Designed miniproteins, single chains, continued (3). Designs and how they scored, part 60

Each design is a single chain, and the fold is of that chain. pLDDT is the mean over its residues in the fold that is shown.

## One batch from the design tools (miniprotein)

Design m10066
Fold by ESMFold2-Fast:
Structure m10066 (fold): chain A 92 residues (1-92)
Amino acid sequence: MDEERLKKAKELLEEGKKYAEEGDLEKAEELYLEALELLEPIIKEKSKLKEEALELVKEILENAVKYKLKKARKKAIELLTEEGIELIKEAV
C-alpha cells in the first residue's frame, strides 16, 4: 500500500511539474496537493518509506515556492516541520 502511494505521488509530482512549466498553475497545485495527501500517511505512520516520502515533499515544496503555489507550499511545510525540527536538533 505505501509503495503504491509513493509511486502515485511520484507520478503526480512529475505531471504537476509539466503543468507548472506550461503555465497551468491551478492544475499543478491540484496535482501537488494530491501527491502530498498520498505522502502524509507514509510520513505520519513513520513507515520504512518515510525518507523517500520526505524527499518528495521537499521537491514539491521547491516547486511550490518556484511557482508561488500557496496551498501546496503550506501543506508541504506542515508535513516537513516536525521532521525538519528533528533534523535541526541533530545538527545542533
Scores: mean pLDDT 78

Design m10067
Fold by ESMFold2-Fast:
Structure m10067 (fold): chain A 77 residues (1-77)
Amino acid sequence: LSQLSAPARTVLETMARAGYPLSVEELVARTGLPQAQVLDALAELEQAGLVQFDQATGKYQFTHPLLQAYVYKQLEE
């Protein structure tokens, strides 16, 4: 997590706080970041194995529920 860019960390933290899958449009609205920056952040997170795109829903989600719980815990510290 400490090796992520600031935008990638913001997107990851936003997903952790939500606790459910989010679309690109939802992430833009919640983070205030430009769409291009959100897409770059999501690509970084997907390459890191932290999130995945679900084509059935059109939304991004954590690769594992325990990763979401772990990230959420980091927000409270």
Scores: mean pLDDT 81

Design m10068
Fold by ESMFold2-Fast:
Structure m10068 (fold): chain A 67 residues (1-67)
Amino acid sequence: MAEEVYKEGYEAAKKGGADEKEAKKIGGGSMLAHAQGRDDVAEEAIEAAKKGDIKKAVEYANRGGGS
């Protein structure tokens, strides 16, 4: 579900040290990428967030929201 992807990305980002705005952006971008069939982009955003690379996670989330 899109909601599950959002929550996974949000929680990973918060654990990785993201602020509230960054966490919401990572969750939202991952969810949008998944909804568009770009699961690789969603997975890359969430993985970067889990590793604490919040800047990279935000970059992938931006790709999820638009090409």
Scores: mean pLDDT 79

Design m10069
Fold by ESMFold2-Fast:
Structure m10069 (fold): chain A 69 residues (1-69)
Amino acid sequence: SLEELEKKYRLAQAAMAVLQEDPSVFSDAELQHLLEFFRELAAELEKAGLHDKAAEMRAMADYVASLLE
């Protein structure tokens, strides 16, 4: 549902705020899980027509991927 999707988006924003404050609080395994979560959420948002939010989730995924390199 759209409400469930908005809830996931809010959780993603909260996770990103923590990552920007201090990414070292996350293990590599947790970062990998967040990367998958942001990628999956971006695809769901795109399918729902929420293109701006989908682009934001792709940017979040790119940031997390950079922390794993």
Scores: mean pLDDT 86

Design m10070
Fold by ESMFold2-Fast:
Structure m10070 (fold): chain A 92 residues (1-92)
Amino acid sequence: MTKEELEEAIKKIEEYLLKDPSLTKEQAEKLVKKLREMIEKGLENGLGMLGTLLAVAGYKEWAEELARKLGTDIPLEIYEAREKVKEKEAKE
């Protein structure tokens, strides 16, 4: 993606997240910030990073669609790993 396309995509994602009744505006803002940081740090796999953030936010169905399109389960696997970490912290 070009830098301009990336900025437009980020704005669209932010608007989408703010419109989603399942998310608070604070959660949406944190996801946008993380997306920007990941892109600045990595820039290697934009779609993979998007899928990862959506999965972490609880958008499992969208992460699954992205995984099918990319031919990898990485976005979904990362979400499941995060859930396991929360379970571990809840135990001990």
Scores: mean pLDDT 60

Design m10071
Fold by ESMFold2-Fast:
Structure m10071 (fold): chain A 64 residues (1-64)
Amino acid sequence: MAALKAQAAALLAEARRLEEEASKETDPIKYTGLMLRAMGLRFQAGLLLKKAGASDEEAIKAGS
């Protein structure tokens, strides 16, 4: 299960990068697109953590 947790961590790191890019964006459409992509990555990370045996609380915290 360590591999799934590592994949989830990588997705969360990418989501954080997109959130940082969004913070520099002044265009509302581009900002929304970056934030939606980051949220999608967090959701995928939450699913991987859930599959790895993490609790619902851990998956929700990662996916939110």
Scores: mean pLDDT 76

Design m10072
Fold by ESMFold2-Fast:
Structure m10072 (fold): chain A 93 residues (1-93)
Amino acid sequence: SPPPKITVSASSWYDPKTNTVVASVTITTDRPLPVTISVSGNVLKFETSQQGTTLTVNVISDGEVTITIDVGPHRITVTIKKDGTVTVSVSLV
């Protein structure tokens, strides 16, 4: 059978006033799936919110951060750099 469909959206920006990076990751699935989130690196604030099939992860950092989100059979890796650049990769298992 086909794997569940997911949509991943990530945005980040560097705030020079506070010298922090503000990032948001939104994951939408076609059905409810088990979720595991881990975060590592220079995290100042980490918040998650789940509403139905939509998961939102909000991070404030003062350096590089890696977020790993397992959503059913999908692994999403988000890397946030000190300059506000965000990179997203999605893999199965």
Scores: mean pLDDT 85

Design m10073
Fold by ESMFold2-Fast:
Structure m10073 (fold): chain A 100 residues (1-100)
Amino acid sequence: SKEEAEEISKKIKELEPSVRRALAMYRYRGDKEKAERIEKLLKKAQELLDKIKRGEVTPEDFEEAKKLVKDMEEIKKQEEELLREEHERARRELARMKAG
């Protein structure tokens, strides 16, 4: 339905900043495989958003969109975990420098 298409569009747009940050992190670290997979996901997300904007969404597009949203949510969790680990490393390093 149009309402389901709008909800999917909203979820993709909400997840996109986190997914793009994950892409930037993997590119910076030289993880070409993970970067390429995320680039492909972002391309599919944009293609789905363009279809939604045109009103050209098929039932197959909805099933693909649900999988895409789950994949993007997984990447967001990966980004959040990597940021927490880096933050904890930075805190421990700062504490060591202040103690020494």
Scores: mean pLDDT 83

Design m10074
Fold by ESMFold2-Fast:
Structure m10074 (fold): chain A 69 residues (1-69)
Amino acid sequence: PSEEEFEAEVLDALALIYLAIAKNMTPEEGREALKKAEELVKQIREINPELADRTQKAIDEVKAELEAR
């Protein structure tokens, strides 16, 4: 893979870590982690839009879980 593709995958992995943190922390801390994941997905989209769409879907699912609490 190119350096660009590797960077996108690293950003995706980091976003998924923030989503896992968001699900297991307080609602306030979860919202902060969620914002960081959303910032990362913007960077992924500039490199790999397909990967960004998958990451965004994961963010949307976690956001729905937090809103249901």
Scores: mean pLDDT 80

Design m10075
Fold by ESMFold2-Fast:
Structure m10075 (fold): chain A 84 residues (1-84)
Amino acid sequence: SVEEKIKEIEKIFKDGEEQIAKAKDPQEQKKIATETAQRIGKIIYESKDKRVIDHAKKLAEASKNPILKELVLEVVEELEKLLE
């Protein structure tokens, strides 16, 4: 369901932010952010629902982590173009 997909994205986002905060190396932070963005992208692609896409955008825009915000927004924008 859409509600289940939204909840999963929220969990992935929170887990990603927590892991980035624990990482000391900038390269490791970028790797975690990239993996987090890819996991979110997979859920968006599987759902193909605008509500899931819009919620992912809101979470990314509210993020205090600039790398995670940038990478999630990039994935969301690419999927919007692909899914129409």
Scores: mean pLDDT 84

Design m10076
Fold by ESMFold2-Fast:
Structure m10076 (fold): chain A 75 residues (1-75)
Amino acid sequence: MSDEEEANKRYEEFKKRIELAYKAAVEGDTSPEAVEAYKALKETHGLTDEEIKEVYESMKKIDEEQKKREALRAA
């Protein structure tokens, strides 16, 4: 297995956890997955609600910039 493939999988899993934690913290999502992700990030990684928001917003901004660049490249 390539290191790049494993790194991409871990990054995608982390992105999903951050998104779920953000939904629990900001949107009040009470789904088991969202609550579990939120608790895991707070307890295991010591992230605050503010830090979760910052990470999520940074990731979202990167994704938006990437899509914008792809749209400009395709146009």
Scores: mean pLDDT 74

Design m10077
Fold by ESMFold2-Fast:
Structure m10077 (fold): chain A 91 residues (1-91)
Amino acid sequence: MKKLTEEEYQKILDHLRKENGLTDEQIAKIEEEVKKVREELSKLDNGDPKLQEVIDSAVFEIELALLSNVPKEEIDKMVEEAKERLQKLNA
């Protein structure tokens, strides 16, 4: 299965930012939240390419959800599910 390239990820994110009429302040807040999520998931990274794939996929899905105004409770669930997946891959 071909993964989305960095360029394809960026195009999807840019499209959602425009479509949802987000302000620069809202975008900055989303970027800060995404950065925090990546940092938390990266604590479970041991250098395995499979773990990096799961982290990249989870961060992308969470950023899409944040840009789509998904409730905080659902975002928190997505983060916890990503952590569980990473822990199972390390087991």
Scores: mean pLDDT 74

Design m10078
Fold by ESMFold2-Fast:
Structure m10078 (fold): chain A 65 residues (1-65)
Amino acid sequence: IKLSKKEKKLIEYIAKKLNQSKETILEKIKRGEFIPSPVDDAEFPGLEALILHKSPSGELNKLLS
């Protein structure tokens, strides 16, 4: 599977934050467990939108903080 440049950079950033490999994050996305928001595909500053998409109540924000 080939990701957009924006998605790849976002995944790399998340992988660093979670101390996981980019491949691990990609596998989670393939399983539908972790889905980047449409904003991340269109614009990189959408990292916050990605977090809100996964956890509207801030669950993922807590993990990354």
Scores: mean pLDDT 53

Design m10079
Fold by ESMFold2-Fast:
Structure m10079 (fold): chain A 62 residues (1-62)
Amino acid sequence: GAMDELILKNAREGIEDAGKEYGLSKEEVEEILNAVKEALKAGADDATISEIAITKFIELVS
């Protein structure tokens, strides 16, 4: 729905910005976005989606 599209748009912008700062590849950015997309499909709330995105980001930059 429109809300899910807005959440994904905002997530993409934030992850792409952080990815540029920390040197993530396009593939790594898409991995984080795919995790967010699957969480949205599962009906996760905003807090859970943020936790999933942050956890994946930390995993990839570590």
Scores: mean pLDDT 79

Design m10080
Fold by ESMFold2-Fast:
Structure m10080 (fold): chain A 77 residues (1-77)
Amino acid sequence: AEGWVQVGSATVNPGDVVTVTNTGSEPSILGIRAVPVDGKGLPSAATSGPLAPGETLTATVVGSDVPVNATGYARPV
């Protein structure tokens, strides 16, 4: 359920590193979801535990031969 807010989106290549920063004023759980641009392959996701303002979640794009749409999310705790 809910409470996730989108904090950013970018199209990135396989092997690229995606970083999401807690830009809010509250501790938040961060998430990254990646979906291949051609709709082939499996969507992938990564989530953090609670991170303080200014802390980051970092993930490497794997499991795709094509660019992916990476979306960052934050959920305040």
Scores: mean pLDDT 76

Design m10081
Fold by ESMFold2-Fast:
Structure m10081 (fold): chain A 76 residues (1-76)
Amino acid sequence: SMEEEIERLRRKAEEGDAEAQARLGQLYFQQGRYDEAIEWARKGAELGSRLAAALLASVLDAQGRTAEAGEIMASL
């Protein structure tokens, strides 16, 4: 299930796996859980994941935070 996939990815993400952090953020975004999506996408982006940074921008844009999303995309 999606919840079991999230739990599995959460364990890896908590261990500092940037790819797991990006994937976990993607799953939260797909569920409309924007606060969790932002938190994990930000962590992955801080570790240098361009995919996590792009995800962060997408979630911010979906919340109407278009200026913040634009700043992140301009930095990619």
Scores: mean pLDDT 85

Design m10082
Fold by ESMFold2-Fast:
Structure m10082 (fold): chain A 62 residues (1-62)
Amino acid sequence: MIDDEAVKRVAEILGVDYEKLKKAIQDIVDSGDFSDETLKKVAEKYGLDYRTLKTALFAVTS
C-alpha cells in the first residue's frame, strides 16, 4: 500500500531520512489511527517534525 518510490521522492523534497520516514508512515498505517495525537507520537519516536510527517503521509497515502 505504501509506494517506496513516492516515499523516497517526498523524503528528498522535504530533506528527511527516507528510512525514518518510511517507518513512521508504516507505523501510522499499521495502527489505523490518523489522529494528530498518533502522528505527533510517531514523529517524536522517529525524530521527525510533526508537520513534515503529516505532509508526507498525505502525499504518499492519497
Scores: mean pLDDT 80

Design m10083
Fold by ESMFold2-Fast:
Structure m10083 (fold): chain A 72 residues (1-72)
Amino acid sequence: MKSPWEIVQTVSQMINDGVPARDVAEELLRLLRESGLTDLAEQMERRIKENPSEVGIQEVVQETMGQLYKLA
C-alpha cells in the first residue's frame, strides 16, 4: 500500500500530466481506500457529489491532498 506521501506524489504527477480532475479524483479515491484512509475517501466522495463541476472537483482534490500532506 502507498504511504500518504506516495499518494500525494502520484496524484501530483497525474495533475502535471494534464489528467482531467474527474479521473484524478477517481484514482485518489481508490488509493485512499487501498491505504485504509476510508474516512478521507468518504468525505471526498460526498463533497464531489455536492459539487460535481470541474472546479469543484479540483478544490476537493486540493483539500484532500492538504490533509494527506499533514499525515505524511
Scores: mean pLDDT 82

Design m10084
Fold by ESMFold2-Fast:
Structure m10084 (fold): chain A 65 residues (1-65)
Amino acid sequence: SLTATEERRTRFLGEAADKLLNEAGATPQEVADFLGEISTLLAQGKEDEARELVDKRIAELKAKK
């Protein structure tokens, strides 16, 4: 069974992937690479930094020239 912390991380990564793919227009490869970085931060206990990085990346992808 997953711990509450592992369930929270899995949910976080799933929600981040959904937003990047469906709201921000990221490609599957871009999402995979970025989620690797986010997963590393979460493994280090840096959840707040992971959230800020996701929000920043979504904003960058939504910004049109």
Scores: mean pLDDT 78

Design m10085
Fold by ESMFold2-Fast:
Structure m10085 (fold): chain A 82 residues (1-82)
Amino acid sequence: MTREEILERIRNAGSVDELREALRELVKLKPWEELTPEDISAIVEAARKLGITPEELMALLRELGFPVEDGHIVIPENSGLG
């Protein structure tokens, strides 16, 4: 599955389970350190469409291994030294 297909699945997710599956596929294709602002925007937009609260989205992202702080996805400054 291509990145564009995964982002489309994220944007069109009809349930939390569909969103979780799409995010899992995104992480397989791209580790969280390589996520672009466009990737993050698609995730936030999908959560908004599903009525997911910021707290619920943060819980889902933590479950999938995404680093989240202060209600948003963060990239650790000390993880990109290669």
Scores: mean pLDDT 69

Design m10086
Fold by ESMFold2-Fast:
Structure m10086 (fold): chain A 69 residues (1-69)
Amino acid sequence: SLEAELLERLEPPFREAVATASREALAEAGARLTAELAAFADLPEEEQLRRAAALLERALAELLARAAA
């Protein structure tokens, strides 16, 4: 699945973000990511995966920054 493939591409930083982020922060990031991914639905699968990976990396960086604060 797309979700499983994205998770594979983002390890191990994803594990740290999940461990340190609050439930609210994760829900917010997930909702935003879902909305952004919907904008790429018309693109080829490879391009969707590339963009989704970049969005998740950015979301993880933001979550880690909030956790560090």
Scores: mean pLDDT 66

Design m10087
Fold by ESMFold2-Fast:
Structure m10087 (fold): chain A 73 residues (1-73)
Amino acid sequence: SLEEARERARRFIEQARKVYEKLDLTPEQKAKFDEAIARVEAAIDAGATPVELRREVLQLSLTLSEIIKEAFK
């Protein structure tokens, strides 16, 4: 449902923020992370469909994975 999709998106943002706080990120990595989170928040605020929300959460997930990979070297 739409409400379940929104709740899932919000919980993913919370998890992403916890990871963000634990990593010593560069200004560039922080900007990329903040942009990805802002896109998910904007989609929720705009009343995005479950499909659109899943797409934005996927992009945030991919951004998080790339940043973690870079931080690990």
Scores: mean pLDDT 81

Design m10088
Fold by ESMFold2-Fast:
Structure m10088 (fold): chain A 67 residues (1-67)
Amino acid sequence: SNGGFKTLLGSLRMKAMSAARLGDDDAAEGGIQSIEHLSQLNPEYGTYYAQLARDDLAAVRAARAAA
């Protein structure tokens, strides 16, 4: 169901952001790539979560560059 799929995408996004906050950009990128791949199974939700994850990673990188 779409509920389970949205929960999975949200969980992957949270995992990717946790990795990014800890400085593991490779793990964060891998998580985003997993969301992007899964978006092909349900693009109406996957595309949205992939974009949010990309935006979050860009924000973390910008914050690190400013520090």
Scores: mean pLDDT 79

Design m10089
Fold by ESMFold2-Fast:
Structure m10089 (fold): chain A 75 residues (1-75)
Amino acid sequence: MKEKIEELKKKLDEVLKKYANQPGRLPEFYIEVAKLAKEAKELGEEDLARYLISSMEGFKDLNIPGLEELLEELK
């Protein structure tokens, strides 16, 4: 629904603001974005979910705990 999509976009903006000045929190940032990708997929926003997933997959080699498992759940 449109309102839930708008809430998802707001959550993404808040995550970006939260981690903008915290490079040491990069693992938590990617986990939060992966969770938003899952929410986007559940809302039927497949293009947004795919974009977020593709962005996260570029960072799999960083061995971020829990990220690979979340990305596998989204496939």
Scores: mean pLDDT 68

Design m10090
Fold by ESMFold2-Fast:
Structure m10090 (fold): chain A 90 residues (1-90)
Amino acid sequence: STKDDLEEQTEMIKTILEDAIERGKEALENTLKAMLEVLRENIEDMLLLEATLRALEEMAEKLRDRDPESAELLEEAAREVRELQEEAEK
């Protein structure tokens, strides 16, 4: 189902983000840039946009107190994904 697909994709993206965070700030920045590039090339993929947004927001909240710098990078990326969702609705 679409709900199950969304949850599965969200968890996969969270795993990618967790790995990037563990590798350090440069790895996280590079991973976020690559993810945003893929989304810009696939702006019609509403499921991918929503899964990525949820993963970014959930990870940002989880890290807010423990790693505020990574949380800020994730929140900035989430804002860019929201802008892409708005563009896709035009």
Scores: mean pLDDT 86

Design m10091
Fold by ESMFold2-Fast:
Structure m10091 (fold): chain A 85 residues (1-85)
Amino acid sequence: SVLEELRKGVEEALANRSELTPSQILWVEFIKAYLEKDEEKLKEKEKELKALLKEKGVSEEEAEKMIKLAKERIESLDFNAELPP
């Protein structure tokens, strides 16, 4: 399933953390928190992502939209996991 591929990708990325940029590590940790439904870690990672995006010149509104779209994409993977042949 696409969700299992995403979980495997997250695990492989975190196993090779030294090869990732700080931004990539943060996005991977955000995805992991979302998949684990860890609300406290998710809040912490969202705050860290908003701070990172602000440093890159992204507005607060745009950062919130990016985070929302990322969550929606993960949720959409749940619905597309069983495409009929």
Scores: mean pLDDT 74

Design m10092
Fold by ESMFold2-Fast:
Structure m10092 (fold): chain A 56 residues (1-56)
Amino acid sequence: SLEDLVRGAYEEVEDGRERFVDLLRSLGFPLDEATERAILEAPSLEEFLRLALGLL
């Protein structure tokens, strides 16, 4: 599925999480240290999306 393809690509990209954090900052979303760390250290795409969607 598209989701499986995106997940595989995301897990192979070492800077993908950092780029997302930078994007959120550029959009003016308030990121505290704990939230930023949780996003950067998310062990799976599903957990990453859960945290990211909570900010959107």
Scores: mean pLDDT 64

Design m10093
Fold by ESMFold2-Fast:
Parts: C-alpha cells; structure tokens; sequence
Structure m10093 (fold): chain A 98 residues (1-98)
C-alpha cells in the first residue's frame, strides 16, 4: 500500500507540473482532477481504491496526449467518474464506522 501510494503521488505531481506548463483551455480542469486524485491517494484504504485512482491518472495522461478535443473531453469525464466513485466509497465507509 505505502509503496504504491508513493508511486502514484510521484506520478500525480509530475502530471500537475506538466499541466501547469500547458496553455490549453482544459488546463484548469486537468489540474482540478489531479489535485482531487492526490488527496484521495493519501486517503486510500484498499488496493481497489488505488486501482481506481491509477485508472483516473491514466485517463488524465491520455487527455494530455490527445489531439482530438472529443477524445480529450471523454478521457477527462472518465477520470472524474473514477474520482467520484472513490470519494463515494470512502464516505460510505466513514459513515459505517460512525
């Protein structure tokens, strides 16, 4: 878990640095997703949480590599869905503990 978290945090920080240098209109959307992913990686409790966050990171990478605006938007939407699912699952686990 901790080694996997560290690797994902390093990847997210690298993508944040790359996105910050971009002049594209989608830069702010990518930065918002990556910052949410970074927070969720720190909070992740299970290997499945990390798998979903890794999938979100892969979609962000594909969005950054895409020259097609439609493909870019689809990958950003898929990344947002993975982030939302992890948030919901973590909140539901917290409610069960409370």
Amino acid sequence: MEEEKQKLLEEVDRLIAEAEKSTDPFRDDILAILRDVKELVEKAETPEDLKMLRTAIEHVRRALESEDPFERDVHLALAEIQVAVVKIDLENREKRKA
Scores: mean pLDDT 82

Design m10094
Fold by ESMFold2-Fast:
Structure m10094 (fold): chain A 72 residues (1-72)
Amino acid sequence: MEELKKKYEETKKNAEKMIERAQDLLDSAKRIGEELTPEQREKALETAQRMYDSVKKFAEETIKKAEEELKK
């Protein structure tokens, strides 16, 4: 029980860090977009947003899986 709870806490912390890093990358893409053509900027922002959404979904699913394992 204790070991599974510790693993859950570490998984949650790592997932939160992944979301934070994805947010930082999205913010960086917005800044870099200032140097691009309007079309390239739009595509870069769409790509960064999709990446952020994917990381967030993966992180949330990872936390949920760890929580389910803790309940076993």
Scores: mean pLDDT 77

Design m10095
Fold by ESMFold2-Fast:
Order: sequence, then structure tokens, then C-alpha cells
Structure m10095 (fold): chain A 76 residues (1-76)
Amino acid sequence: MSIEEKKKKLEELMERARELLLEYMEKKNFSKEEIEAALQRLEELLEYALSHPEFLDKFIEVLEKEIKELEEEIEK
């Protein structure tokens, strides 16, 4: 995969993670402020990952794992 393809994949995974995180936090009755803080942190991590292309593969692997864990938590 090219660096541009990896960046696109990371952005797609981040969007999925954002959706799952929002659903998870709403289901657990987190406050609006806590949800906004978590989503802001996720956006900051995306910007950091995009500025460090040498770590794209690692960020993709970590994010895929986090998405799976969030999906499992939402099912329970």
C-alpha cells in the first residue's frame, strides 16, 4: 500500500472508531463533556498519526484492535 492509501485507511478506521466510541459512551451514560473530550482526544491522535507517516502501520494495527474491542463492549 502507498502512504496515501494507508492515510486513507487510517482516516476510515478513525471515523469508525469515533462512531463506536460515541455509541459506547452514550450507552454507558457518560456526560456530554466527557464524550466531547474523548472525541477531541481521538481527533488529536489522528492529526499526530498523519504527521508521523513512519508510524502509520502501527497506528492502523492499534486502531483495528481498538475498534474490535469497542464493538465487543457495545454488544455487552
Scores: mean pLDDT 80

Design m10096
Fold by ESMFold2-Fast:
Parts: structure tokens; C-alpha cells; sequence
Structure m10096 (fold): chain A 99 residues (1-99)
């Protein structure tokens, strides 16, 4: 759905500007709209939420979003490259969470 893509793009712009609260809002809206129509976009927005929460120091939420993103990619038969990138994000999040 075009709206979910636009929300993901707005989230990326907010994140680049350092507006983490706005980035979270846009990515959450992208997930809610995309989850019924675009598994790949939904997984990407979940991964972006993981990145934002990691940058905010909320490692519990970061790990959860990376886990959800990876699960969707694995269930959808995504490419090995996409799955590997999601696994790397999750591994980094878990390492940071351990302090």
C-alpha cells in the first residue's frame, strides 16, 4: 500500500533529522498499514524501529522489533541477504543490551 511506503519514508526523514519520537510514530503507522499487504515493507519498518530504539538506548524494544522483523522475513521466504542483515541487527542489539 502506497501510504505505508510514504510513512516509512517519513520515518526515515525524521530519523535522519534526529527526531526519534516522530520516526517511531511513522514507522509504527507504516507497520500497522503494511502488515496486511506488504510483508517486506513491514519487516523493513520493524527493523527501522529496532534501530531507532537502539539509538535511544531502549534495548529491550530494539531486540523485540529486530526479532519480529527476522521472523517475518524467515516466514515469507526472503533472500539470504535480507535474513542475514536482520540477524546482524538482532545480534548487535543483543550485544548492546548486555552492556
Amino acid sequence: MQKAIELRDQGLKAYAAGDYDKAVKYFEQSVEIGKETDTRLTAESLRNLGIVYSDQGNYDKSVKYFEESLRLLEESGASDIEISLARMGLAVGKIIKKN
Scores: mean pLDDT 79

Design m10097
Fold by ESMFold2-Fast:
Structure m10097 (fold): chain A 73 residues (1-73)
Amino acid sequence: SPLLQEIRRVQREIAEIILTLSPEQQQLLEQQFQQQIAQLQAWVDANPDMSEEEIYQKLLQVLQQIKQLALEL
């Protein structure tokens, strides 16, 4: 799907940015990512009738936020 392809593209971009970061910056980014994913999982668990597309759209938003944070480190 186009949405899944976009998710994979952003994940690749994040991986490339991570290679430019110090170990301390990588740890900070990983902590932020784990927090955001935990919040997303809690949201999915609270909304079991959500479509797969809605979940992937939310995931893409989270990944875009993490990418922006990585660029600001």
Scores: mean pLDDT 86

Design m10098
Fold by ESMFold2-Fast:
Structure m10098 (fold): chain A 97 residues (1-97)
Amino acid sequence: MAAAEEARRREREARRAAGEAFAAEVTELVEKYREDDERVKELARRAADEALAHPESGPALARALAYGASQSSRKATVVLVGGALTAIGAEIDLQIA
C-alpha cells in the first residue's frame, strides 16, 4: 500500500463529496425558490461558476440543475438547463485534459 497514492485518492474523494454536498444544497434551494425566477437564475449562475472553478463537481451539479429544471414549469427552466450544460462541459474538459 502506497501512502501517497491513498492520500491522492482521499483528496479526490473529498473534492467529489464537497461537490455532491453543494449539489444537494443547490437542489434544495432550486426546489424552494422554483416560483421565483430571479432567485433560480442566481442559483443556476452560482452553480455553473462553481462547476467551472471545480470541474470535479460538474456531474453532481449538472444532475442537480437538470433535476431542478424537471421540477420547474417556469422560464427558469431554460437557465437551469444552460447551467447543467455548462457543468457537463467543465467535467468533459477535465476528462480530456
Scores: mean pLDDT 66

Design m10099
Fold by ESMFold2-Fast:
Structure m10099 (fold): chain A 59 residues (1-59)
Amino acid sequence: GPRYRVTEENLGPLLKSLGLKKGDVITEEQLEELARMAGIPVSLLRDLLLADGVVELVE
């Protein structure tokens, strides 16, 4: 399934709450949890994070 690499060193509180750091790879399941915490659809969160360069799509 799709995976996302964290590209930013200074993570917001949501990403820090998952113990994430720059260079880490997050799963679709972790992204769904973040979206639930933020109260938005996972598709919207995915698009925003990719557009802002916080994460990049990887295999």
Scores: mean pLDDT 75

Design m10100
Fold by ESMFold2-Fast:
Structure m10100 (fold): chain A 65 residues (1-65)
Amino acid sequence: MEEAREKLLQLVTKKMKEYVDKYGKADVETAREALRDAIAEMEKQGHPEAVELARAGLDRLDAAL
């Protein structure tokens, strides 16, 4: 649980930094893309619990936009 969540947080942080560096902005769209990338990586690593949490967050973010 804790390990998977920490890994997801690190991946999201890394992807956010990469998107800010490439596109020069840190907005909701950047957060959505970073979260999608983190979901894909967590699925690949076999952490379904973290994937479900991240997808719930993405759904909530999409609903708020």
Scores: mean pLDDT 68

Design m10101
Fold by ESMFold2-Fast:
Structure m10101 (fold): chain A 66 residues (1-66)
Amino acid sequence: ASPEAVELIMKKTGLSREKAEKIAQGIKDAIDNGDEVTLRAGIAELRKLGLSDEEIEEIIRLAKKA
């Protein structure tokens, strides 16, 4: 997973590094596999954690760079 995506998830959500790494890796895997259903589910979970659409888009952008 992208270290920058992990750090941003931790900063915005307060989640542990282990949980942030799982989220960032899940987003990257969904993108790499073209799994739009899993990607949309991940976005919905980030919204439940209180993230704005702009913050979610930045996390997705950073996760792609790993």
Scores: mean pLDDT 80

Design m10102
Fold by ESMFold2-Fast:
Structure m10102 (fold): chain A 78 residues (1-78)
Amino acid sequence: MKEDIENAAKLISKYDEKLAEKVKKLGEELTPDLIPQLRAATNAGMKEAVKKNPDSMDDVAAAALNVQRAIEKVREES
């Protein structure tokens, strides 16, 4: 879980440091009630990546996959 969030935040930080920090913070304290906020922050980071570099699709896909893995682990433990 922590590694999944760290990887997603690192990918987003290439395009938006503040959104990457928000994703990391939400992921470190992740509970089921925070899942919508984590998804919103991740989606915002992915939109910034696409705006700054259209070739960022691989990073966007990887970040989304890492966040989804973290969400599934929290849902399994809760």
Scores: mean pLDDT 78

